Designed miniproteins, single chains, continued (2). Designs and how they scored, part 89

Each design is a single chain, and the fold is of that chain. pLDDT is the mean over its residues in the fold that is shown.

## One batch from the design tools (miniprotein)

Design m7084
Fold by ESMFold2-Fast:
Structure m7084 (fold): chain A 76 residues (1-76)
Amino acid sequence: MEAIEKMLEAVRRGDEENARQAFKEAGASDEAIEKLVEAIRELKTVANDPSATSEEIREALRRLQEAVEEALKSAK
């Protein structure tokens, strides 16, 4: 339980290094971790872009959700 909370907290904070470490410690695959870190980075970029549309923000959030689910499944 605590390991999952730590992983989700890192994702919530947009902390790429802590997310990578937490998911790796949980046994997530390197491929899933790289996708997750990329999704976090893309969401931060879009969220900080004043020209970003609501649709672009929703798409970045959807990609992040998919990456989190994939990483959690790979970690078991």
Scores: mean pLDDT 79

Design m7085
Fold by ESMFold2-Fast:
Structure m7085 (fold): chain A 80 residues (1-80)
Amino acid sequence: SSELQKIAQDVYNFLNEKFGDKFSDSTLENLAAVVVGIYEDYLKQGKSKEEAAEESVKFLSKFVPLSEEDKKELKKILLS
């Protein structure tokens, strides 16, 4: 959907701003796509947006050293 495409772009932009110096563009683009994919899959399963956002951020934290502020901003993006 256009909404999910916008969220994917906003997640990518956030990751590029915070971690662009540490990761390649291709890696950040792939991570953004996977995060949004996890979010969408949880929504399709009937989970709340809050649960879907939490699980997506939890996944991303395995690959990227997210601060508590970073996690809050990502959840805000996913909930938009």
Scores: mean pLDDT 86

Design m7086
Fold by ESMFold2-Fast:
Structure m7086 (fold): chain A 120 residues (1-120)
Amino acid sequence: KSSIIWKPLKDVSKKELKAMLEFAVDNKDARLAFIVLVLLRDRYAIELMAKLLGISDPEEIEKMLSLPLDELQQLTEEALSRIDELSEAEKQALLDRAQEALRLLEEGKSLEEVGEALNK
């Protein structure tokens, strides 16, 4: 099922996003973990996206955290074409962060609160 969830975080179904995180963790799907973490504005996932796109300027990477959703989607789709260039350690880190995001959602945090907590 190709469900595109690229919409403002306030308009994203918490139940749908939680199901995607559960699937990513249970199936070790680093690709799905990457997509969901980017949507949550996770700094580590954004830094990996920058690496895959050849972006090394810290100021440009910082701007990526606040990109409009349509631009973020386009960059994510481009980075996904190169997702297999990630090391096993980087893929595992994405899965570990997806598991933490899932834990925060299970504790009743909002999607915005989860994004903020991941970047603390």
Scores: mean pLDDT 81

Design m7087
Fold by ESMFold2-Fast:
Structure m7087 (fold): chain A 72 residues (1-72)
Amino acid sequence: SDLEEQKEKVKELMEKRNVNLSEEEKDKLALVITSLLDLKGKSVEEIEEIIGSDSLTDPRIIAAKKIINKNL
């Protein structure tokens, strides 16, 4: 499914960034991000730019970004 593909790419981005989280925590963050952002057809590089953007205003996305950045 499109959601599973997007989730996999977000997890790939977390692996590339060496995020110090369990697989279950990575799954939960990837699910939150893919549920709130339209990442369909985006590359891992494009997803990195979107997630890094200051234009994201959803508090759940902001919280997910803080968790990722804290565990780099």
Scores: mean pLDDT 79

Design m7088
Fold by ESMFold2-Fast:
Formats: sequence, C-alpha cells, structure tokens
Structure m7088 (fold): chain A 76 residues (1-76)
Amino acid sequence: MTPEEVGRQATEIAREKLGLSPQEAEAIGAHFRDLAERGRYGSIIPVKVDGKTYYLVLKEDGSVELSTDKRTEFPP
C-alpha cells in the first residue's frame, strides 16, 4: 500500500467513523502518510474525539485500524 493510500485510509476513518472536521482528518491523514513514507509501521496515534480517546494503528502491511485500547503501544 502506498503512503498516500495509508493517509487516505486514516483521513477516511477520522471523518466517517470519528466525525472529525475536514481539517483535523486531513492532519491525521498527513501524519500517517509521513509515518508510512518513513517505514514507521506499528505506530499508534491517539485521537481525542468528544472526550474519548481512540487509537489509530498503522499495521505492518500498511493498513490503518481503529482501536479503543488504552495502551500506548501494540505488538507489530
């Protein structure tokens, strides 16, 4: 998966599942694109929405998953 596709997935999850503004979703997408470009797989990005913390995980295959786990790190 390309870094742009990774960023697009993160933006889509942030907008459609987390209900973030276009600006906030775009910032998250840009961060994930940068992580993928640097090969930083296994990264976990906390996202606070409506008083709740969600975690977006960049998996080794380049997929982005939404998690509600309270841990700051996950196995790769």
Scores: mean pLDDT 76

Design m7089
Fold by ESMFold2-Fast:
Structure m7089 (fold): chain A 60 residues (1-60)
Amino acid sequence: SKALKEISEKAGVSEEAVKLSIKQAYYETGASQEEIAKSISESTGVPFKTALEAVKEAVS
């Protein structure tokens, strides 16, 4: 997706790596979608809405 691509470009990793990291955080650590999105937004500089869209896509 556009959201995953933007995060992958900022983080210097593949879209699949971004998606896997989100899934691990959500399913393995129990972090909320909002907490994961905030962390991504703060670390990559992408808007919170973009990060949240990527998180929702990754866990669907």
Scores: mean pLDDT 84

Design m7090
Fold by ESMFold2-Fast:
Structure m7090 (fold): chain A 92 residues (1-92)
Amino acid sequence: SLVQELTKLKFRLIAASSTIFVGERLYKKGKKELAKKEYEDAIRLLKDTLQELDELLAKTKDPELKEEIQKLRKKAEELIKRAEEGLEKIKA
């Protein structure tokens, strides 16, 4: 069901957020290559999640589900930006 797919994507966002947090902690410990891997893994997961959210948005006619999907898309975009900012700090 659309609700089950949406729940799966919510858990992917939680996993990506945790991965970014781990990356930030590794960076603070000077483990820059490990931090880079965590950020890159999170960005890949989040981009895949955005694609699946777009597919669900196209399939649903429910206005409340559309609004929830749009909120999750914004959250995924914010997390991508956070991970990309982490990668830029590693390059500096």
Scores: mean pLDDT 90

Design m7091
Fold by ESMFold2-Fast:
Structure m7091 (fold): chain A 70 residues (1-70)
Amino acid sequence: SLEEQLQAELDKARAEAEKRLRDVMINKLITTKNLSKEEAEKVIEEMLKDPEFRELFDRQVDRLAAARLA
């Protein structure tokens, strides 16, 4: 159905937005903090355990996903 297709596109846009946001944050940590990719990934996972940071991250993912569909 059209609704199922729209939901699939939204889920895909959200997954891609999350991946891109994580990649941007990883690269920023590598360049600004001289971390390895593995260390940067661990820092991001630790930051995402903070409910306040997780909410900000999810909000940004939602905004990026919405922008892609516009």
Scores: mean pLDDT 83

Design m7092
Fold by ESMFold2-Fast:
Structure m7092 (fold): chain A 63 residues (1-63)
Amino acid sequence: MKVEEVVVPKEEMTRAAVRMILATGAEPVSTERVSETVTVIRLSNGAVLTVDTETGKITLELP
């Protein structure tokens, strides 16, 4: 399966993360703050979204 990665300005990160989640059709089932800048969101379809606010990088990994 495909890993999708997007780099966006910090002010756009929340919108980009929400859009990526909505595009999967799944809902967040868990949110884990790994560090001050890195958050991991697990979705109901088994996908994992990683948000890195230090780099502006959002990674979507499908199962």
Scores: mean pLDDT 79

Design m7093
Fold by ESMFold2-Fast:
Structure m7093 (fold): chain A 119 residues (1-119)
Amino acid sequence: DLSSQLGDAHRNKDWERVAEVLLQQIDELEKKYGRPDIAAELKEVARKFVGVKTDEELLELLYEMQRLILEAVLASTTDPELLAHLREQLARLPASLEAALKRIAEKKEEEEKEKEEEE
């Protein structure tokens, strides 16, 4: 199960393995939806996981992957209900990313405050 393998690699901070599993998932997505252009962009984002240094960089890459996946499915479907759902999810991504980045910033501020109280 690729999802299980991805979860294990993420827990272990094995970003090379995360990239490998994501590349396999992208190949399956390309086969299912027939969008080699989006698959190529997803593969470029997946390869960037090898260079991840911060939680913010990880989060930005995950949201970029999700955006491209939603765009691939949106471009490949004619179901009006699914189109409406995917458009709503895609529209929410920027606000969701900003909220998640804010949570990381708030956590860093809390950790810095705790260090100041210990010093």
Scores: mean pLDDT 74

Design m7094
Fold by ESMFold2-Fast:
Structure m7094 (fold): chain A 97 residues (1-97)
Amino acid sequence: SLEEKSKENAELVAETLLASAARKEGLDPEEVRELFREGGGDATYETLVREGKLSARLADALAIAGTASVDPVVEAFAAAGREDAGATLLGAAWAAR
């Protein structure tokens, strides 16, 4: 159950970050969520970054959040020197609870 809850939380955080990023880029949040669900994983996030629709920091946060719980994701971002991305993920996680 903990693994399932961690996955659900990571997916919710990823969807929240995608929706927030979409609004900032002038995109439809639902369309971007569908790309996340259909394309899945890193490939979808890399495509959005390449097309200028998502910042590299947010793309990294979304890719990791899709595969891990929020706590180790935040720790990994801090260790990688990406504190801003970790702060964004925390904000999204707080809003999603």
Scores: mean pLDDT 51

Design m7095
Fold by ESMFold2-Fast:
Formats: C-alpha cells, sequence, structure tokens
Structure m7095 (fold): chain A 73 residues (1-73)
C-alpha cells in the first residue's frame, strides 16, 4: 500500500531531520503530493526528504521505501 509506505517515510524524515520545522515542511509536501496523486512530485519530495536525514541508517530505510513506491506508482 503506497499510503503506508509514504506514512513510514514521512515519520522517518520528520524524526531524523535535525530541523524539526524543515522536517515537518518536507513531510507536508510529501502528503500534499500523495493526496494530489502526483507521483512524480511525491518521488521528488521523498528524495529531498531522504537527503535531509543525517542518520545513514534512517536515510537508507527511506530510500528503500521510495524504491517500493516507485514500483507501485
Amino acid sequence: EIVQLVGEAMGLIYKSTKDRKKGLELATKIQEALVAGDYDELIKQMEEGAKSIEDKEAQEKVLKLLEEIRKKA
């Protein structure tokens, strides 16, 4: 389910981004793209979200979730 994968990625981005305001802003943009059904924008925002994560393990988890979303989109 794309919604579940996106929710997991948003949570990781929010928690793992040092700037909580930036993390929330990125998570909001991802949610907006998902609601709009704009999968190109969704993928773009998730890639930017992953780049904001300094924790390599959390970043890799988000990238794996992104790959699963790409296959379902």
Scores: mean pLDDT 77

Design m7096
Fold by ESMFold2-Fast:
Structure m7096 (fold): chain A 88 residues (1-88)
Amino acid sequence: PLPALSEALEQELLELEEKLEEEVKRLGLSEAERAARTIRRVRALLERRGDHAALEAFEAYLRALVAKAKQTADYDAAVVAAIEAALA
């Protein structure tokens, strides 16, 4: 789960999600490419805002998501690899 967000930060994150969804449809991006772009843009946003607590929580959430995904037989290995690369 993400930490409690200000209204302004929630709005910016929703705008990022909307823009990424449009870009995925327009460019025909793979799920792995979508994941990598989402992570890079969210991290950049949180870094620009100086919200280190939110950045740390977001990275912890992604690491937990990867660990959980690897426990399933049908996980998307390309998406998991994209998340791991974005966290390095």
Scores: mean pLDDT 75

Design m7097
Fold by ESMFold2-Fast:
Structure m7097 (fold): chain A 110 residues (1-110)
Amino acid sequence: AARDAEIRRFAAESDEIARKVRGLTPEEYEAIRKAIKKVADSYIEKYKDLPEQPPPVLTPEELLDLKRAIAEGAENTEKYLKELFDKYKPTAEWVKKFYEGVLALLDALR
């Protein structure tokens, strides 16, 4: 019962998020892309001297929250990425790969 309700809720939230991203104007889309790049570049520089460590694995909930932040615009995307990077303190290499993945996600949601 609880599992089926949770799956249904996640599906409904994912569909709503996808609709919101597809509804973004070209200006809003470009602002989000610039926000993602700005935060990634900042944290690549900040974490450039961190030693090798296992890459963090995002939870399904964190991925859904990322998609939701993207759908809510550039300011929310920037805030969420900063919170995520401050939480995990990943290597510069991980931030670069994550940045590439987030841009691919943004393009896939359009």
Scores: mean pLDDT 77

Design m7098
Fold by ESMFold2-Fast:
Structure m7098 (fold): chain A 87 residues (1-87)
Amino acid sequence: SSFDEEVDKIEREALARLYEIAARIPDPAEATRLFTEGAVRLGEVIKELKEKYEAGEISEEEAIKQLRERADEIVREAERRADALLA
């Protein structure tokens, strides 16, 4: 469906941004943790929004809007954590 395609696109774009952020961290263990924590949170958000959409609780447009907003929040939190590790 167009919904699944848009979700997959947003997920791939957010994961790519998390990967780039993690790649700036010199310690491989800290880099892996930052990426994994972000990816897990993103997956939980996607699951929540898909369940709400499938239950008819929200529209496709609202689900995609909320996913974009929450994915951006996850990426920004990862950037702040990376900045703290590099300071």
Scores: mean pLDDT 90

Design m7099
Fold by ESMFold2-Fast:
Order: C-alpha cells, then sequence, then structure tokens
Structure m7099 (fold): chain A 92 residues (1-92)
C-alpha cells in the first residue's frame, strides 16, 4: 500500500539520522523527499497533499532537533507524524 511504502521511506530516513551531521541530515531528507514524491506519483496523489506531508515532516524534524530529543523519541514522533498525515491525505 502507499502507506506502507511511505512509512518504509520514513523508517529508513530516521535510522540514517543517527550520528548524522547537519549537512548529511539535509541530504538524507532530500533523498527521502524524492522517494516520497516518486511513490505519490505512482499512486496519483496530488502534489499539494505531498507537499503538505513533506512540510509536516520537515517541521517535526526541525522542532525535535531544536529540542535535542533522544534518537528513539525522535524516531517515534517522526513515524507518528507520518502515519497521521498519510491517514489524513488518504481520507480526503
Amino acid sequence: SIKDEILKVVEEFVEKLKGATPEERRQLFDEARKKIEEIAKKYNIPKDKVDELILSLRGALDYLERRGVPDEEMRKILLDTAKKEIDRILAE
């Protein structure tokens, strides 16, 4: 399903964030964004909804980095954010 494919991308992204530098984090997020956009195109999801999902994930990541939360907590929050946004997009 689209949800499973996007969640897999987010899970791979958060695993790679462990020990990453700020430059590496930007590159990793860009890679995840591109993969999510490709999945969305495959399932004919409108660009504006994909952009909203990406914006929500970026906002959550920036907030968590600013707070200095532990990697495990960051992983849980980012995955929960992704699940909630995907469910919202698919319900609309």
Scores: mean pLDDT 81

Design m7100
Fold by ESMFold2-Fast:
Order: structure tokens, then sequence, then C-alpha cells
Structure m7100 (fold): chain A 72 residues (1-72)
């Protein structure tokens, strides 16, 4: 089980939503790394993607930010 998925579920996302959000964040990070971005740039983009996915899933913005920061 991924740390990010568990944090998202604890925040109120369904497991299906949490797994999709984690995949989207991971895909964002891999795309940036493959394009030559730094690890720090990829991590920041992953956090932003996770935050947006959580907000879209109905998680309050403040809680979504905390989850994204703790997961990555």
Amino acid sequence: MSRGVELAVQAGASREQAERIERDAGDTMLDLLNAGASVDEALEAGRRTMYQGLVDAGIPPEKAQEVADQAL
C-alpha cells in the first residue's frame, strides 16, 4: 500500500480516487523527469497534481495541501 493512497483515504477520498490521484501525480513526475527536469521540479509538480486531484475529489483545499506535502 502506498503512503500517498493511505493519506488521501484518511483525508476522505475513496480508495479508487486515491489510487487514481497517486497515478496522476506519479505520471506527472515521470513525464517531467523524462523531459530533463530536476527531482525537485518533479516533486513540486507531483504535489500540485495530488493537491488538485484531492480538491476535485471534494477534499477541502487546506487538507488537500497537507496530504500532498506529507505524501511527497
Scores: mean pLDDT 84

Design m7101
Fold by ESMFold2-Fast:
Structure m7101 (fold): chain A 61 residues (1-61)
Amino acid sequence: MKAEHEKLIETAKEAFRAAAEQLSDESVRKLVEDLVEALRMQGISEEDIEEFREYAEEVIE
């Protein structure tokens, strides 16, 4: 992964973790999809996006 892409994924993970604590399950699922689309628009690979999805699933209780 390029350093820039790694930093974007880490930033997305941190933002998601902070927001997920305050959101309903439905809003959390929407946030995951919104962040996934943002990462895709920035050229992040599907493999790296899958890493983010797995992280998000671990954060969701």
Scores: mean pLDDT 77

Design m7102
Fold by ESMFold2-Fast:
Structure m7102 (fold): chain A 62 residues (1-62)
Amino acid sequence: AFAVGDLVRAVADFEARTPEELTLRKGDLLLVTRVDGDRLLVRNLRTGAVGWVPKSVLERVG
């Protein structure tokens, strides 16, 4: 299960459809800031961009 503070990696590309979602490229490293059902609010560690993404496109890094 994902938790706030988890380091995660994108396992697939994801295209944002709304301003609240974050576009991901496979291999992006992100910090989980919120958990809401099947979605995570994440911050991209390289860009600082924040948005909602589906749990299905992420894996925990350790």
Scores: mean pLDDT 87

Design m7103
Fold by ESMFold2-Fast:
Structure m7103 (fold): chain A 86 residues (1-86)
Amino acid sequence: MKDTKLQAIEDAINAGDVDRAVELAREYLKEIRESYKITGSKLAAIVGLRDVEVLLRKALAIDPTNEKARELLKEVQDEIAKLFEE
């Protein structure tokens, strides 16, 4: 379910502000990582990471040249893969 952070990222994408969407996604990823360190909930981390992945793909559909969005998408995909292996 979308929380206020995910909604803020989607609002930035809808406004065409891909740089802002990437900034907000980075902040949300920090929250996911800190929550995982505290709770150990792999499933919750994977769900949050996949939500961010979907939003970053939408951002890149609007601005395919955004290097920061491309790099962050790769980091998120690599992190999801790592959690599935562990």
Scores: mean pLDDT 83

Design m7104
Fold by ESMFold2-Fast:
Structure m7104 (fold): chain A 84 residues (1-84)
Amino acid sequence: MQITREEAEAAAERIRGLAEQVYENKEGIPVEKLREIREILEREAPKVVALIRETAGEEAAEVVREAAEEALEKIERAIEEREK
């Protein structure tokens, strides 16, 4: 799959927005579902970042990597708050 730089930037914004919506709606989402989302993101994000680096370059890859890290932190916080 070939990704453009513009698509990588759009993906980063989408990742951040989705993580924020998950965090805001965490009370309505089962904790096990939140854990599934975290596991998928942890597993798939490095692969997507690597693909973007190869097709759109390092700067685009870093933008997506940072968005994925922020998303993981928000989802982890949602899980922690739901377990308290």
Scores: mean pLDDT 80

Design m7105
Fold by ESMFold2-Fast:
Structure m7105 (fold): chain A 92 residues (1-92)
Amino acid sequence: SLKEILESDASLEEIARALAEALGVPESVVLRLISEEPLPKEITLARAIVFRPRRRIEDARELAEIALEKGRPDVAGLLARAGGLDVEEVLK
């Protein structure tokens, strides 16, 4: 699940595979994104949400809630912004 990916020490390849499955994005697209910009896991997830507009709000809300549960409001705010959510509503 997306929660397990965010919480784990998963490799970039494992993250790409799981994001491809969870967000319905071709694995090749996720791998290209990761290889072009080797960013922290949270930024990679935010970028994946942005290029999946049909699922963007739903995925962003789920991941932001998980980030808040883990005591990471910085990550929650980033994910909320990427998904087009009201950051103040998410961080309340």
Scores: mean pLDDT 62

Design m7106
Fold by ESMFold2-Fast:
Structure m7106 (fold): chain A 89 residues (1-89)
Amino acid sequence: EEDERLRREGEERLREFAEKMGGPERLEELLRLQHEAFQLVVAGERSPEAKETLLRAIEMAEEALERTGEMDEEARREIERARAEIEAW
């Protein structure tokens, strides 16, 4: 029951987050793009296609944080740092 409870709590939090994002499809797209970006980073891929995908992942993460009201100074600085690093490729 503990695993089931944690799963329900996680699903409830994801539903609340999806509503703040403007719907579950928007959240799904963000998660898909973040997963693709993670795979590219792990592989050490630095192609023009990888650069474009990573920059788009950053853009969607920034939009998500702004939509949920969770954008703060630290998050904004991390986004700018990540963008600058990838643009320097």
Scores: mean pLDDT 73

Design m7107
Fold by ESMFold2-Fast:
Order: sequence, then C-alpha cells, then structure tokens
Structure m7107 (fold): chain A 65 residues (1-65)
Amino acid sequence: SLREELEALLAELKELRERYADDPELTAKIQRMIDGGEAVLADGNEVLLRVAVADGRRFIAELEA
C-alpha cells in the first residue's frame, strides 16, 4: 500500500539522517522530508500519500547519485 511504501521510505530517510549526522545541512534537509512524510501519514489522504512517496523516492535518489 502507499502507506507501507511511505513508512518504508521514512525508515530509509531516518537511516540516512544517522549516516550523514556529521553533515548538519544535509541532516536538516533529511529531517524536513521526514517531518513532511510523517504529516502526510497522519493526514492519510491517498493523493497526498502518492505525492509523498514520489517525492521521497526522488529525494533519496538525488542523495545517492
């Protein structure tokens, strides 16, 4: 489900935040993505979940590029 996909992405973002803990600018960007994703999970709107999953995947891909 989209909720499960977003929960998995948030778990990956939390791991990345710990991995990059020595880069305060990057960890702040990761934290903003986590906060946004958690807000969308709390809302539960399917359209917002779909957008958040796409945004999370793009953000992680950009970090790993």
Scores: mean pLDDT 86

Design m7108
Fold by ESMFold2-Fast:
Structure m7108 (fold): chain A 90 residues (1-90)
Amino acid sequence: SAPLSAAELAAQVAAARARMDELVAADPRPAARREAIRALLEALLALRLGDEERAAAYAARLAPDAALTAMFDAWRNGESLDASLEPWFL
């Protein structure tokens, strides 16, 4: 596989964030819940980029929501994405 340049990686990250923004904005759940899901998605993106500090910062925002925290911990341990959230990353 061809190596990603810094510019290509930045473009892919920006595209991933734009996709997350679109999916979260289309979600009919209350704003506070959408913000929690957005934080979960940002934590996962940070993990995929190897940014442990950013992942930890976003994961800390999930602490009031035990279900979202458990989901993030499962993904961090190498488990598959929850089926309800897989379409947001595929």
Scores: mean pLDDT 67

Design m7109
Fold by ESMFold2-Fast:
Structure m7109 (fold): chain A 90 residues (1-90)
Amino acid sequence: SPADEVARAKQLKEELETLLQDWIEKLKSIKDEDKKKQFGKDLLETLKKYKDRLKKLLAQTTNPETRQILQESIKLIDKSEEEIKQLLKE
């Protein structure tokens, strides 16, 4: 049902928000520069795969609320990618 689709999108976004916070805090906590760079690279690859999945879901839905949630989730990933890239420059 449309309500089930929206509920799944909301759950996916909530899970993503928690994971992004945990991963960025983990990246900030790494003191070894080589390990930090490796973790950051692995994280960027993971986020790219996640974003590709969200874009595929967005292409398959016509529900406006689901589309909005998926677009917001993609924006969260984009923001996190920028934060990770900045942390890797420092």
Scores: mean pLDDT 89

Design m7110
Fold by ESMFold2-Fast:
Structure m7110 (fold): chain A 75 residues (1-75)
Amino acid sequence: ITEEEIKEAYREFVEKGLDVLKDPESKELLQKALDYYKQGNYEEAIKLFKELLTSPDKKAQAIAAYFLKRFGVEL
């Protein structure tokens, strides 16, 4: 996954929310990760974003990579 793809997917996510993702399981997982992130539970959020990297949805992988890079997690 490229830096450009990560930035593009995050931009679409900001504009469209969860509707940017097609896979229902990935939508649910991203929602849970974001809920932990908003609650300040960054450790659990990071775990769920790492799980999203294994998603069949390329945009879910890219959005997860965006957040993981913000946490300083090496991909």
Scores: mean pLDDT 82

Design m7111
Fold by ESMFold2-Fast:
Structure m7111 (fold): chain A 88 residues (1-88)
Amino acid sequence: AEALAAIDPETGAIGVIPLGELKPGDVVKTEMGYEAKVVKVEGNTTVTESETGNIATAVKIGDKVKVTFDATGKTIEVPLSELVRAEA
């Protein structure tokens, strides 16, 4: 399934927004070679775990995404147009 991703360059953690249907256990791969496993999909919220075990929570809010990276405590808000392509 097609998806969009926001990457934390410090940890390699990936916040994911589904464009297609994603399920818990799916592995999302970015164009940049980053991978994350889908932990949970609930409404506009997607929780993912990176290959290194870092958790990211992404929430779609209109044309923007709010992503929280658990390892760094960072929260970012970015337009969907600034996200990279990903696929599961």
Scores: mean pLDDT 81

Design m7112
Fold by ESMFold2-Fast:
Structure m7112 (fold): chain A 114 residues (1-114)
Amino acid sequence: MTVEEIREKLRKELEEHREEASEEAINVAKAFIGDKDEEAQKEAYRKLLVAYKAAELYKQGASEEEIKRKIEELEEEYKKKSVKELEEEANKIFGDPSMSLLERWLKLIEEGRK
């Protein structure tokens, strides 16, 4: 697998998370009326966190092998966490919860449609 293939995969993962972030916003809204799919939310948060960490490693000049290994480790770790724990982890990793990656992705989706 080449560096360009990894770059394309990371871009596709981030694009998938953009769509999932939009769906998650809808699912969160539905939770206020009691219609929540916890499994779908858990998977979306897990993918978002993995993609974020992979992208950061790529920007830091990590090798393809290092990125792949870290993705595998994170996937196993996050599978054992609840949706609440994954949400708390996302807020921790992104720093300022008011400027979360999910909010930024949602904004980019809305701007791209105009």
Scores: mean pLDDT 57

Design m7113
Fold by ESMFold2-Fast:
Structure m7113 (fold): chain A 114 residues (1-114)
Amino acid sequence: SLAERLRALRDRIVAEGRALEAAIRRVLADPDDLQAQLDYVSQFQSLNDTLLEAVGLVEEAARRGLVSEDLANQIRRAAIEMMRAASALDVDGLRAAGQRLSDLLDQAARQVEA
């Protein structure tokens, strides 16, 4: 179901966000660690791809009246905040935006089931 897809994307975003947090911490601890830099780039790209999939799915659901436009806008904003924090190597910002996005995706899944 659409709700199951939203929850699966939420779980992937949480896992990928945590992996990216770990990669950022490694880069900050040793800026000369090439493997840490490559892992960061890989995790950044994976999270970006998953966020684009989640935002696209929510925006389509909003166009069909299954999710409120306001909730879809909040989800898009939280996804942008996650990527901005990740680009800035801001672990606390990434974690905060990721938690907000997780909660918002759970709300979207509940709206779809209503």
Scores: mean pLDDT 92

Design m7114
Fold by ESMFold2-Fast:
Structure m7114 (fold): chain A 68 residues (1-68)
Amino acid sequence: GIDKIIENLKKALEEGITGDSSNVTPGERGEAIRDLLAGKLTDKFSKEEIERIIKVLENAKATRAELA
């Protein structure tokens, strides 16, 4: 679930597995997001974008915990 995706993204940051997203189209971005959600690593995200995705997922997890 979300926890494994967050862990994989944090691992990518720690290992320096980042890409250049400057030339990625919206369609390719959507495909890369789908790949990340499926637990696949992708070189379509910059370090900054991975950090943003982690923050969004952690906020979603926190909201779910607050409502439980």
Scores: mean pLDDT 68

Design m7115
Fold by ESMFold2-Fast:
Parts: C-alpha cells; sequence; structure tokens
Structure m7115 (fold): chain A 74 residues (1-74)
C-alpha cells in the first residue's frame, strides 16, 4: 500500500542521513553499509508503489553514492 511505501521512504531518508554523517566522519565502510540498507528500503517502496517518483529519485541518488564510495574503497 502507498502508506507502507511512504513509511519505507522515510526510513530510507533517515538511513541516508546517517550514511552522509558517517561519510563526512571518514567512515566510508559504515556509510556504504547504511546506503545499501537505504537502497533496499527504496526498492521495497517502489515494489509497493511503482509510480512513486520520490522513491525512484532517492534510489538513483543512493546508487550514485554507493558507486562513489565503492570506488574510494577499491
Amino acid sequence: AAEKARQLIRQGEELRKQAAEAFNAGDYERALELYRQAKSLYEQAIKLDPQDEEARRNLASTEKNIGLIEKLLA
């Protein structure tokens, strides 16, 4: 349902905030873990509400952040 999708988006947003804080602190492995958790929540939200543009935008931004951190850790 859309209500559950919105709840998942808000949980993902909180995890993204924590991931950004970890990244700014230089904890790239922790940031990567948190962004991956956020990605999972946005993917779940999109399955419940495929037309939610906010969830899709947040997923795309999160995937970009994951890619950047993976390059830093390589």
Scores: mean pLDDT 87

Design m7116
Fold by ESMFold2-Fast:
Structure m7116 (fold): chain A 79 residues (1-79)
Amino acid sequence: DIARAEALRREGIRLFLQGKYAEAARKFEEALAIYRAALGEDHPAVADTLYYLGSSYGHLGEYDRAAALFARSRALLRA
């Protein structure tokens, strides 16, 4: 359900802007799973969600995980 993924992404962004990075990451992970299943790996919605998830993990000190997510997001946007 794309509408559910969009709602989860909006809630994740809201939580991120409030500094609630762990909660934001959970919302972005849920949205990412739905976007991948419905739209495929190479869709812009997947790239955007990977970027927000990476940013959330970066703020949580999960630097290796964040770097991998940013690399994947940028690869999708350049393709």
Scores: mean pLDDT 86

Design m7117
Fold by ESMFold2-Fast:
Structure m7117 (fold): chain A 114 residues (1-114)
Amino acid sequence: RPELVERVVADLKGTILIVAENLTDEEMERLAREVPAIVVDLSGLTPEEREAYREAIRRGAERGQAFVLFTDGTPEDVEKALEEARKHFPEALEIARQAGNDGLAEAMERARAA
């Protein structure tokens, strides 16, 4: 439900979200492994549902100070999303710390160091 997703995303301070269409399970595992990000796969939805979820995620991120990256699931666009996620990592880490989410901040630092 888009309204629930908007509320959940609004609570994700300092989190990086990668919103994708047409990802394989292997690509989803790779994204989760290479960056401390939440991957949202919209490929199973209708075009109308995909648009509703994209707008809900965008609105939630604006409220919650989350970083949202949209990808079409092509290898080139996935690489671009990974690069952008890495660019936002220092700011996302700082926001997570300021929000008192020490567990997320520690996990992000460990991922960056690896």
Scores: mean pLDDT 71

